# Designed miniproteins, single chains, continued (3), part 91

Each design is a single chain, and the fold is of that chain. pLDDT is the mean over its residues in the fold that is shown.

## One batch from the design tools (miniprotein)

Design m11372
Fold by ESMFold2-Fast:
Structure m11372 (fold): chain A 62 residues (1-62)
Amino acid sequence: MDDLVIRATLYIMAGSIAEKHGDYEEAIKYYEEALKLYEKVPGSEEEIALLRERIKELKERL
């Protein structure tokens, strides 16, 4: 059942790449998809909190 964590990690990587290219709107979308996946994984509260903070910061930069 680690496939959710693997998919979330891939979305985080895609979001990071989008951020580096200045595609903040696309980065937010990728991070939100990762957040949805982590919400289904027990014990991932720290990862969820970090993703929420990153999404909030990016939205404030738009």
Scores: mean pLDDT 83

Design m11373
Fold by ESMFold2-Fast:
Structure m11373 (fold): chain A 120 residues (1-120)
Amino acid sequence: SMTLTESGGGTFKEGSSVTLSSKGSGFDFSKFNKSWFGVKENGAFRFIARISADGTTVEYAEDVKGRFTISQDVANSTSYLNMSNLKKEDTAVYFSSAEAAPGSGAKGFAIGEGTKVTVV
C-alpha cells in the first residue's frame, strides 16, 4: 500500500547536475524519514542522504557533502536528491526509502524500484 516512485535518471556528462525525485503514495509523508542510497553495477551499496520527517535533520555520506542536497515537499509527497558536479563514480541505481519516524504514530517502510544514473 505504501509506494515510492523514483524519476530523473538517465545518462549525464561528468561535471553536470541532475535532480532525482521520489513520489510517495499511500502514506502520510509528514510522518516518515526519507533516505537515498545507491547501488553500483558491482553490487556495492552506499548510503547517500537522509532527511527527517519534519525536515529539521539532514545527513549525508562524507564523499557527497557539498555536492548533493536532499530536500522534500511534504504537500506534494515528493523527496528530491539534487546531484551536482557528477563524477563517473556516481554511476549507480538510486533508490529512495521511507520509514516511520519514531514517536510519529505511523508504522511501515517503503522502498522504490530505483532510477539509474550513468555518468559518461
Scores: mean pLDDT 88

Design m11374
Fold by ESMFold2-Fast:
Structure m11374 (fold): chain A 95 residues (1-95)
Amino acid sequence: TEEKRKELEEKIKNAEKVVEDLKELIKKGKENNAPEEVIKKLEELKKKMEENIKKAKEALKAKDFEKAEEYLKKVFETAGEAQELIKKNIKYFLP
């Protein structure tokens, strides 16, 4: 439905905002000398999120709403993994 399309478009915008926030956190971690392993893992998770956002957009264009939702779910699950990694290393990401 058109309502479902709008819902998914809004979720995609939210997912893109989460990726931008993660980019800022990665920059901050680098400035605070976070371990290279932590930065590398966060960059890998960021790339995985960007890939799934791209796939969600392609699915939405094809009107495959179920696939779009599946890819968006993967984005937010990956964002959760990034958030947990940041929490475990919080001293590098605080002001």
Scores: mean pLDDT 89

Design m11375
Fold by ESMFold2-Fast:
Structure m11375 (fold): chain A 64 residues (1-64)
Amino acid sequence: MSEEEKLIREAYDYLKKGDFEKAWELFEQAIEKFPNSINVRSAAAFFYRLIGEFEKAEEILKKK
């Protein structure tokens, strides 16, 4: 499992626990470290949609 996969998994673990703030921080870190990763961007977009941040979800999918 890669570092990007570990960050995504950790963020999802916090999301599952209801800690949306910590999940947000971990997704932001993953995007910063792996800005070109489709896996990271897709996972972050899914999270943003779950919490109602639809515009942010769309923007992240368009970033390089």
Scores: mean pLDDT 79

Design m11376
Fold by ESMFold2-Fast:
Structure m11376 (fold): chain A 58 residues (1-58)
Amino acid sequence: MTPEQIEAEARAAAEAAERLREEEERLRKEGAPERVIAQKHTAAKLWEIAAEFLRSLL
């Protein structure tokens, strides 16, 4: 895997995390069920961890 590919994957993972964080915030404002909010929170956290690990390879 090239450094450019790793950077692209890291960016994609970070963007996925940001989208999930935005969705989590929207759901909280709308009073969505806590279980749904927790699922989005966990997903965002996992993508953030993935982005961090990928960037550590650069």
Scores: mean pLDDT 83

Design m11377
Fold by ESMFold2-Fast:
Structure m11377 (fold): chain A 82 residues (1-82)
Amino acid sequence: MEELKEYIKKRSEKLNLDLSEEELEELAKKTEGLSKEEIDTILYFLSLLLKKMPKEEALKITLELIEKSKKENSVLPVLLYK
């Protein structure tokens, strides 16, 4: 958990997401089992949502996307293919 949380923190800082410690921990918990590339894609998607809507709403949508992507064993088709 700690290693994954630090990875997400580092990537979120590069994307200027300004996530709180609690938000980073929730994202780390939800993204457990995903590849680093999938996590990067999720964080990028979150950065796009944050430009259009409040942080709470963007995080909720992102967490729901993570759960769906874990069931489908891939994040990319949901984010790249419509």
Scores: mean pLDDT 73

Design m11378
Fold by ESMFold2-Fast:
Structure m11378 (fold): chain A 92 residues (1-92)
Amino acid sequence: MKEKEEVEKLLKEAHEAALAGDYEKAEKLFDEAIKKAKEPELKAEALLALARFYYAKGDIEKALEAAKKALELLPDNKDIQEAVEELEKALK
């Protein structure tokens, strides 16, 4: 779908910005991807990408916040449940 293609493009650009060290641009692109995603599965994917970005940056609290938002959208998703558990352990 067009929405999925647009969101995936934004996530790719956000990841490239993060790899280049442009964290402000990366955060804006992740936020745009999340806002553009209307389907729960796609929005959860964008939120997990944001969580991974914050984790890589060392911002574990923001990573957990993003992962929990993804879990609210897909509460039965085992991968998201595991990501939340791992992030909660990292904060201790």
Scores: mean pLDDT 85

Design m11379
Fold by ESMFold2-Fast:
Structure m11379 (fold): chain A 57 residues (1-57)
Amino acid sequence: SKEEEARKARSLVEKIGEALVNNDQEALDKAIEELKKLSPEFQERALAEIDVMKKTL
């Protein structure tokens, strides 16, 4: 369902944020790989959110 994909996208964005703060390349790569399995619309929204996080971190 779209709600389940949205929840998974949010969880992956949080994991990517943690990986960026910890400079954990392995965790970052794994989370991005899982993000790519989501529908394009959720990938686009998650990537936009990650871009904002990079600017505020």
Scores: mean pLDDT 81

Design m11381
Fold by ESMFold2-Fast:
Structure m11381 (fold): chain A 64 residues (1-64)
Amino acid sequence: SMEEEQKLLEEIEREAVRLVVEGRYEEAIRFLEKQLKKYKGKNETIEKALKKMIESLRKLQEEN
């Protein structure tokens, strides 16, 4: 359901943000890539959101 997808994405985003705030960009990216592998081909909404998060974090890592 959309509500379950939203809750899952919020939980994943919260963990990624926690790692980023600690300066752990590579660990945040690896965590998101692991989540992407789990949902790839199974849920398009989650897959697209995770790909966008990974792209955003890679850009932030280059700037920092």
Scores: mean pLDDT 85

Design m11382
Fold by ESMFold2-Fast:
Structure m11382 (fold): chain A 115 residues (1-115)
Amino acid sequence: MALRERAEAYAEAAERIRELVEQARRAFETSLEEAARYLRELAELAEELGARDPELAGGARLLAELARKAAAALEAGDRERAAEYLEATEGAAEALVQGLETRAAELRAAAEAAA
């Protein structure tokens, strides 16, 4: 991918992670099935990001693991355990988003310097 396309993809991924986390948190209060679906989608997105970028792989793997554990706890009806994993998922997601935004900014700066 061109540097600008990679920067845009990382910025879009950061926004999608934020959206999925917010949707999972809101759904946790009203629908455990819906919350579990958002968390599983978040885990899949995190795995795809980690596969594409070795520098993000550790953070992405942690987010995917925590999101899956939260989803499994919700599916089992274990609200206390689900709440703990959701809180941990939110922290891991925020860290990954910061990493994605930093890389997007670096790629944009490199693209501007090359133009």
Scores: mean pLDDT 86

Design m11383
Fold by ESMFold2-Fast:
Structure m11383 (fold): chain A 59 residues (1-59)
Amino acid sequence: MYNLSPEQKKKLEELRNFLINVLKVPKEKADEIIEKLKKALEAGTPLHQLPLLMAELVE
């Protein structure tokens, strides 16, 4: 949770909504993907790389 800015949290929320509402991913799988993206951010992954990482995790 350290280093998650409001901007990073907003981006994770946007990606979660995209997974559920656009890609029709089940809520439990979407939450799993978001937790992986959150850990990637905490490990230093740049915010702009999250959509690419999300796409990789959905496949």
Scores: mean pLDDT 78

Design m11384
Fold by ESMFold2-Fast:
Structure m11384 (fold): chain A 59 residues (1-59)
Amino acid sequence: GGLGAQLAVRNAGGDAALATEADRLAREGRIEEASELLVKAAGMSRESATALAQASAGD
């Protein structure tokens, strides 16, 4: 769910607003755009970002 993505971005020192936007995009099925925002917001790998976006979409 979106809480997991938000927590991951927060723990990485990322932008909470970008995490919220990434969750919204993931819920709309826009996994690629959500993953791109998570990579930029939290500096995580694309693989990890895609996994979090897919988890948010399934929530």
Scores: mean pLDDT 70

Design m11385
Fold by ESMFold2-Fast:
Formats: structure tokens, C-alpha cells, sequence
Structure m11385 (fold): chain A 75 residues (1-75)
């Protein structure tokens, strides 16, 4: 759905901004969770789908911390 795609895009953007700011994993997780929850509720994305988005986006952040770079996501 368009709502699912939007929430995913906002989560990824928040993750990228957190990485650019040099945030710890815990700080990035909190910001990503807040954004996914806020927009997930607004756009009718259920809790299971929110959790999947959170897990994928946080995994990208963990990988970025290991490699020093976040993999580009198509806009």
C-alpha cells in the first residue's frame, strides 16, 4: 500500500539522518521507533508491519555502523 511505502521511506530517512548525526544504535532505534509508530498509526500500518519496517531499517543502521556507510536506497 502507499501508506506502507510512505512509513518505510520515513523510517529510512530517519535512519540516514541519525547515521549522519553520528548517533548511537540506541538513540537511532528510539528515533526510528518513534517515526514508524507515529506515521504507522496515521497511515493505517498495523503493528506487525510496523515491527517489520523497524527491524529492516535498524538492521541497515547496524550494518552501516560496521561498514561506515549506509547502502543507498532508491528515491
Amino acid sequence: SSGLQFVYSRGVQTMRDSFSQGLSLDQAEQRIRDVVDRYGRQYGVDTSQQQRIFDVVVTMYRNGLQTGQIVPVPS
Scores: mean pLDDT 85

Design m11386
Fold by ESMFold2-Fast:
Structure m11386 (fold): chain A 86 residues (1-86)
Amino acid sequence: MKVKWTLKKLSPEEREHFKQIANELEEKGHKVSVTEDGDVLTITIDNLSIEQAIAFALEAIGLELEGDKVTITRDGDTLNIDIDRS
C-alpha cells in the first residue's frame, strides 16, 4: 500500500520534521520519495501495510484537530493525505 502526503503552508521546522519522518521510514526499508515545489512538500511512501497506512491517516487527523485542514482520500492502493496549514 502507498501513502502520499501533500503538505501546504508548513513552517520550515514542520517541513524538516516531516522530512525526518520520511528518512526514518526509508531506513526501515520503505520506498520513500520527497519532492518540494514552492510551499508544497510532497512525501510518497510505498511498501506499507494497511495498518501502517491507517496509522499515518490517524496522525494527519491529529493535525486537523490542531486547526489544519486535512483531506484523506483513497485511490486504489494509494492513500492520499492533503494537509493545508492555512
Scores: mean pLDDT 76

Design m11387
Fold by ESMFold2-Fast:
Structure m11387 (fold): chain A 101 residues (1-101)
Amino acid sequence: KEIEELEKKIKENPEDAEAYYRLGLVYFERGDYQTAVEYFEKAAEIYEKKGDLEKAARAYLNLGNVYFAMFEFDKAKEAYRKALELVPENREARAGLGIVE
């Protein structure tokens, strides 16, 4: 149901970063980490293109969290660093980076 609604949004607007971000959250919650990575990467790219740095940082933060859940600590570190490059005072990304360093 939720996935179908979000897929419809993407079909109607392929640059709907929020729909990609929400799909990332759904797949992360379901334990489909590879699919969650793809959706968070797409959301982050679109948000960056639009200059929405706060939302792009949030997408990178969640990308880092997915990689952390997969024990891909180097990739998690890169994603957390990217979030901090966009929003230096992102406490969640700083905390995540501190754990994986």
Scores: mean pLDDT 86

Design m11388
Fold by ESMFold2-Fast:
Structure m11388 (fold): chain A 97 residues (1-97)
Amino acid sequence: MPSEEEINNEQVVALVRMAAAVLRIEAKSIKEENREEETEKAKEEAIRILENLKKVTEDPKIRELIEEAIERIEEAESVEEVAEVLEELADRMEELL
């Protein structure tokens, strides 16, 4: 794609995998008393990242997978579940490459 602000699909997959890895690491340090608050923060950040990635990708199938992942993240009950949705999204996007 001709825009300097557009990233390729391989870079989108890499960014989603990195986000999932960061959340997995953060989840290990979350105290039970802060779990609900940290889960809401993780959901908001993951959705923000995915919405921004959706704007820079022109592949309609990848955009559809991102939209499905956003809906699943909104239903997530833990930081680990948010990370799992991102990992599954990255795997499904990679299968389309």
Scores: mean pLDDT 79

Design m11389
Fold by ESMFold2-Fast:
Structure m11389 (fold): chain A 84 residues (1-84)
Amino acid sequence: SLAEIEPEQREEFNKQIEEYIKELEELIKKGLEKLVEEAIAEGMEPTTPEELRKKYIEELEKLKEVAPPEIQKKIDEVIELLKK
């Protein structure tokens, strides 16, 4: 459990989540269709914007379970962007 981790390690983990959320928000603002194109260009399996959106929402909901309240709010904002 993250609650059992040393404060220093937990702070590092929180920073990693915050950075990930920031990067994901910027990518979403550029458009999910462009993200799919870039992923395919990098040799990833072909996917749809809808499948990619669903996958990110699922990952964000899992991150929300372990994130502090301020990061949870940011995750909710990004999920809301993905649902549009």
Scores: mean pLDDT 70

Design m11390
Fold by ESMFold2-Fast:
Structure m11390 (fold): chain A 60 residues (1-60)
Amino acid sequence: MEQLQQQAIEYRNKAIEYAKKGDWKKAEEYLKKAVELGKQLGLDEESTRKDFEEEVRRAS
């Protein structure tokens, strides 16, 4: 369980990093990975995507 939590966080952080760099293809790729792991941890997809959007917005 802890390994999946850490990996979901890592993928989310990578998605944010790529979005900040303007690489939206890689950002979506890592975000999709974070969403899939989040579902296994009981999180819904919409919540994961909204959290990503807010963090990218803070960088703008």
Scores: mean pLDDT 79

Design m11391
Fold by ESMFold2-Fast:
Structure m11391 (fold): chain A 68 residues (1-68)
Amino acid sequence: SSLAEELGRLVRELALAAGLSEERAEHAQKLADEGNVSVALAAARDLGEAAGRPDLSERIRALALQLR
């Protein structure tokens, strides 16, 4: 779905902002895009502070709630 695709994109952006490699960010995006909401929520919890992007963490949580 378009919401799952947006969730994946936000997870990738957050992972890259947190300093993860492109390969790791792409893998996390793929899992989120495939509907693994738990991966997206884990990224929001663990990476948002390191990335300095609380806005991305909040958007990820909001989209994840809609996809449950």
Scores: mean pLDDT 80

Design m11392
Fold by ESMFold2-Fast:
Structure m11392 (fold): chain A 54 residues (1-54)
Amino acid sequence: GSKLEYIKKVLEDAIEKYPEAVKERFDEILAQLKQHLTPEEYEEVKKFLEEMLK
């Protein structure tokens, strides 16, 4: 599987178990992801997280 699909699955699992903790640490999570992703991959994951947390 792709790196992005793995990251999305880990984030879905985290949101399911601890949605409020993920919301509170949203900026920290994005800052960590930005270090390991291309700008295009980062924007895709950021959009995915924003949709999941609505």
Scores: mean pLDDT 81

Design m11393
Fold by ESMFold2-Fast:
Structure m11393 (fold): chain A 88 residues (1-88)
Amino acid sequence: MSEALKKFIDEMVERLKNKYSEEDSEYIKETIEEFKREMFEMGEKSPESEEHREMFQEGVKVVTESMKMDVEETKERLEEMTEKMKAV
C-alpha cells in the first residue's frame, strides 16, 4: 500500500518535472521534494481522516493544474500547498 502510494506520487511529480529545462528542474527540485514528503503523509493518513484525504486530493489537483503553469508559478503553488498540508 505505501509502495503503491509512493510510486503514484513519484510518477505524478516526475511528469511535472519533465516539462522543465535542466535549469528549471534544479530551481524547483527542493520544492518538489518537500511537496512529495507532505503528499505521502497526507496519503498515508487519508484512510483515518477526511481532512487528510481532502488535502491529498487538493495536492493532486495542484499538480494537475501546474502542468499548464510556468516554473515560477508552479514553485509558488507547490510551496503554498506544502504549507497547508503541514498545518493539518
Scores: mean pLDDT 80

Design m11394
Fold by ESMFold2-Fast:
Structure m11394 (fold): chain A 56 residues (1-56)
Amino acid sequence: SEELGKRAVEAAENGDLEKAREYASKAVETGTEEGIQGAVQAVIEASLAGLELVVH
């Protein structure tokens, strides 16, 4: 579950938002604190990447 959170963050950093969401959802589903924290971090990273993409 911690590994799923880390994979979600890595996917978000690579711009693969769909995989980031999938790994984040699985991390939350396992119910571990580390998995939930990783999922939250992945959402933040994905949101920042999306904002950077629309800023000219």
Scores: mean pLDDT 67

Design m11395
Fold by ESMFold2-Fast:
Structure m11395 (fold): chain A 56 residues (1-56)
Amino acid sequence: MDVIKMVAKHELEELAKKHNIPKEVLDEYLEKIDKATTIEEIEEIMKELLNLVKKL
């Protein structure tokens, strides 16, 4: 795992703690980060989670 993916995963975990995101949902997003091949894909995944937390 490269540094960018490590940072993205850490940010997702922090968002999950702050907004009480279910472990199942967090795990899904962590897997998407692992499958991402570009920074652009990682940014899109992060935006998806941010849109989800807007409803919380």
Scores: mean pLDDT 78

Design m11396
Fold by ESMFold2-Fast:
Order: C-alpha cells, then structure tokens, then sequence
Structure m11396 (fold): chain A 59 residues (1-59)
C-alpha cells in the first residue's frame, strides 16, 4: 500500500519516472495489490505502455 501511494503521488506531480521506479519495486517485492493500483493509475494518466514496459523489466 505505501509504494502505491508514493507512485500515485509522483504521477499527480508529473514525475512519471519516479512512479515507474515504484512500480518496478512493487513487482520485485511481489506486491500484487501495489502493482495493480499503480498500473491502473498510470493507465488513467495515459502511461499504459510505460507501465507495461516497467513490469516486464522488473519481472
């Protein structure tokens, strides 16, 4: 939950790179809920492709 909150805040601030770093960390930790929440927020913000690539890099 904490990683997802930090990533969503970074997206709201326009800091996409930082948000994607939190997404990669959530994937590495096996935080399935965090991955889902961050990915949904990124898709709503228009960064679906970037989120998918971040997940692939971390997996």
Amino acid sequence: MELAEKAIQALKEGNVDEALRYLEEAVRRGDKEGVLRITNAAMEAGYEDEAVEAIRRAA
Scores: mean pLDDT 83

Design m11397
Fold by ESMFold2-Fast:
Structure m11397 (fold): chain A 58 residues (1-58)
Amino acid sequence: DEEVRRQSRENAERNPDKRNSAILLLRAGYSVKEAAEISGIPQSTASELRKTLERLEA
């Protein structure tokens, strides 16, 4: 739902840890590019985080 995505984005902007913000956004269904842009990390780092999350959850 868009509400969950909006809430996750606000939490990510508030969060002092950029990597943790990106993880939260990726878990909420944001794309690698969107998570990188919102959290302020490189797309390469966000792509690695997405792959790590998929491995940990699956």
Scores: mean pLDDT 75

Design m11398
Fold by ESMFold2-Fast:
Structure m11398 (fold): chain A 64 residues (1-64)
Amino acid sequence: SMKEEYRERILEGLRRAGLPELPEQSLDDLAITAAEFGLDDEELETIVRQIGLGLEGGANPPRA
């Protein structure tokens, strides 16, 4: 399915960047969004980069 293809591409992006794997729910949410919008490799790379910055930044989630 397209969702699985996007999920694998996201995981490959994280692996190439040396970032930890995302939780299952986060991967599913991203794969669904990517499949719905038909994101290309460049768009997926941008998303993976943004996630990587969040994971590496040691940031607490933004407070409401």
Scores: mean pLDDT 67

Design m11399
Fold by ESMFold2-Fast:
Structure m11399 (fold): chain A 81 residues (1-81)
Amino acid sequence: ADDLSRQASAYYMQGRYDEAIRYARQALSIDPNNSDAWTNLASAYLGGGDYDGAIRAANQALSIDPNNVSAQIVLTEAQAR
């Protein structure tokens, strides 16, 4: 799960949002309570222009870890679009 979550983040940083989404979803299929994996999914949706998907995924990350600053940032950016 951790390796898949890191790979999702790496694809997101490369602008490869479809791959980032696939890897984040795979990480979540193994550990659905991984707040970082939800944040990676939210970031990938945001980068790909799916603002509703980004909001939903960021809210899931925050429901698991309310102190997840990265998820808070993604939620704020998605809501401002």
Scores: mean pLDDT 84

Design m11400
Fold by ESMFold2-Fast:
Structure m11400 (fold): chain A 71 residues (1-71)
Amino acid sequence: GMEKLFEELDKELPRVFAAMEAVIGKREAESRGEPFDKEALKKRIVDLLTKHLGVSREEAEKIAEEVIESL
């Protein structure tokens, strides 16, 4: 029942959080009239994924790159 939903959620959570952080970061830069700093945003996403979701640095960097490239 619900177990498969939680497994899918756990698997996708790092990507969802990375996408949210990327969109928020881009929107904040645009609202301030500042250029979008992709490297600073990538670092923020990696820190979020590694410190709060327990994702490895290697996997976090891969997710961050994929999400930023999708912007």
Scores: mean pLDDT 77

Design m11401
Fold by ESMFold2-Fast:
Structure m11401 (fold): chain A 77 residues (1-77)
Amino acid sequence: GPIERLSAEEVEERLRELVAEGEKLIEQLKKNPEDVELKTRLTAIQFALLALAVESEDEEVSERALRALRELLEREK
């Protein structure tokens, strides 16, 4: 898939972008906690982080993606 074909630099950029977008969505959800569109977008980011963690050939990238996913799930509460 597209993730499998990314360079190490592109994987790092993708991870940073997913984390940044997730953090923004969580802050927006704190203001509108029942916003279905924001919840759907956050869920898409969480699935993208999980996919990056599972499909990454680099164990360090996988661990960082899993950590980011766990932190986003904890902050969603």
Scores: mean pLDDT 77

Design m11402
Fold by ESMFold2-Fast:
Structure m11402 (fold): chain A 105 residues (1-105)
Amino acid sequence: MTPEEKAELGDRYYQEGVEAYKAGDYDKAIENFEKAVQYYRDAYGPDHPRVADALELMGEAAYKGGNYSLAVAYFRLAARIYERLGDTEKAEHYRKKAEEVKKKS
């Protein structure tokens, strides 16, 4: 599989994750976003906006599903990638969100 094919497959799993999230199937959403993360990491490397975006939605899905500890972990991972990308605004946003969710657990 070429990097372009991996990126396209990542986008398809990301979209399936979004549809599962909208349907309220948060476990299926996380499963599809995990596959998207694998393909995006293979295509773009680990510190790419697409990887951070998928981790962000995994955090939202975990939060909606009531798994606050998992949501905190995913938001912290997304924040770390945004920080490495120089997106300090998004990094701070997800760090604060992780801290707010942690208070609910």
Scores: mean pLDDT 88

Design m11403
Fold by ESMFold2-Fast:
Structure m11403 (fold): chain A 49 residues (1-49)
Amino acid sequence: MDNILNSKNKEEAEKELKKAIAQVRRYFREPVRTERLEEVKKAYEEYLK
């Protein structure tokens, strides 16, 4: 199975996604939330690949 390599790559993408989400949660009430949301969307699309 090729799952082991895919799992490692996907786990890295998940880490980036979770980090981006955490930033949005912290800055959701700040003027920067729009930029943070774009970061999350990009990380989410990386994760979905």
Scores: mean pLDDT 66

Design m11404
Fold by ESMFold2-Fast:
Structure m11404 (fold): chain A 92 residues (1-92)
Amino acid sequence: GPGVEGAREAAEEAREAGKAGTGAGAAAAGAAGAGAYAAALIGERQGKYKEGAEEAALAARAAAAGAAAGGSAEGEEEGREGAEEGEEGAEE
């Protein structure tokens, strides 16, 4: 659904920031974005990615923004939490 596509686009943007060579911050943000993307794919396959879709997309966008700004710990952490909550939120 649209939330899954949003999370995938945000994760791809995080990957592009990593490819630009922004250093360790970009790598951390890329990992967080990949997590959100994986959660989105799992949720879509199970058909249970409702509330978690928006959280994962927000987390992935925060991770991408962190990479662009030199990679903040908050962006990295939000990416991870978004991916985990994406799976749990989809269940409810």
Scores: mean pLDDT 54

Design m11405
Fold by ESMFold2-Fast:
Structure m11405 (fold): chain A 83 residues (1-83)
Amino acid sequence: LTEEERNAIARDAAVGAQGLADQLEKDLKEGKITPDEAVARSVAVNLLYALALAFSTDPEIVAQAKAAADRANKAVDEYLKKK
């Protein structure tokens, strides 16, 4: 993979993580998913963050992916505390 291709993969991973985190927060707020589904979606966001870290050292890309993972983890923690 070229550096350009690696950065493209990392950006796609970061964008995907953000989208999944947004959907997770929405679905949790609407009460549409189970605790197991919430945990599974959080794992998916964290895997995308790991993919971004593996392919890029760009601090903006990494920060975007990390922010999504942090949001997903916080949303799940708050949801589990309510039940």
Scores: mean pLDDT 84

Design m11406
Fold by ESMFold2-Fast:
Structure m11406 (fold): chain A 56 residues (1-56)
Amino acid sequence: SSKKKREEASRYTAGNILFVGSEINRELGKRSSPEMAEKLNKEAEEAEKAGKEVLE
C-alpha cells in the first residue's frame, strides 16, 4: 500500500536518530572501555593460564 512507502521513509528517519543515539552511547562507553578492557584482560589471562596449564 502507498501507506507503507511513507512508513518506510519514517523508519529511515528513525534509523538516523537511533544512529546518533548509538554514537553517544559509544562515546559514553569509551569512558569505561579502559577499565572494561583491563577487567577482560585479567579474566582472559586467568583463562589462558588455566588453558595453558592443561595444554602444557
Scores: mean pLDDT 58

Design m11407
Fold by ESMFold2-Fast:
Order: C-alpha cells, then structure tokens, then sequence
Structure m11407 (fold): chain A 74 residues (1-74)
C-alpha cells in the first residue's frame, strides 16, 4: 500500500519536472486517495503534503485543489 503511494508520488515528481502540472495534480490526488484508504503512516502523509505544497508553489492556480488534498490527508 505505501509502496503504491510512493510510485504515484514518483510519477507526480516526474510530471512536475516536465512542467506538466495537470498530470502532477492527478497523481498527487491518486496518491492521497490511496493513502487515506490504506491508513498510511504519518511519514507518508507528510510526504504527500510536502509534494502537494510544492505543486501549489509552482502552479498557484491549483492552490484550492492543493489545500483540499492537504486537508484530506491530515
């Protein structure tokens, strides 16, 4: 479960490096959904929050979506 979450986060990081913010948001949302469903550790939750915050800083247009992801994972 946590391995699958990190796979999705890795895909999101690749998308961020390519400047594909829509794809990054998609993978971060999928990672957050999977993390909540599987009651992952606080470390994994914090890693998702950090990645979501990074997306929000790089692409402020997604600030609302990023805030929803952070609130969901907390």
Amino acid sequence: AEEEVYELMSKALDALREGNFEEALKYIKEAADLAVKNNVSEQVKNDIISLAERLGKLYPEFKEEVEKIIEKVK
Scores: mean pLDDT 84

Design m11408
Fold by ESMFold2-Fast:
Structure m11408 (fold): chain A 57 residues (1-57)
Amino acid sequence: SAIAHYNLGNVYAALGKYFEALKEYSEALKLDPNNADIRTNLQAAYKAYEQHQAALA
């Protein structure tokens, strides 16, 4: 379900696993495309992923 993917995305994000979080939020958004909370967290996870990758460069 969308809720299960959203919750799993939140767990991955809390663990700093931003790529896994992005995958789970993307699946949640596919199942519930009008959910603003999923979009907001997907965007936040993407920004965190970009910042993490930049720090490793």
Scores: mean pLDDT 83

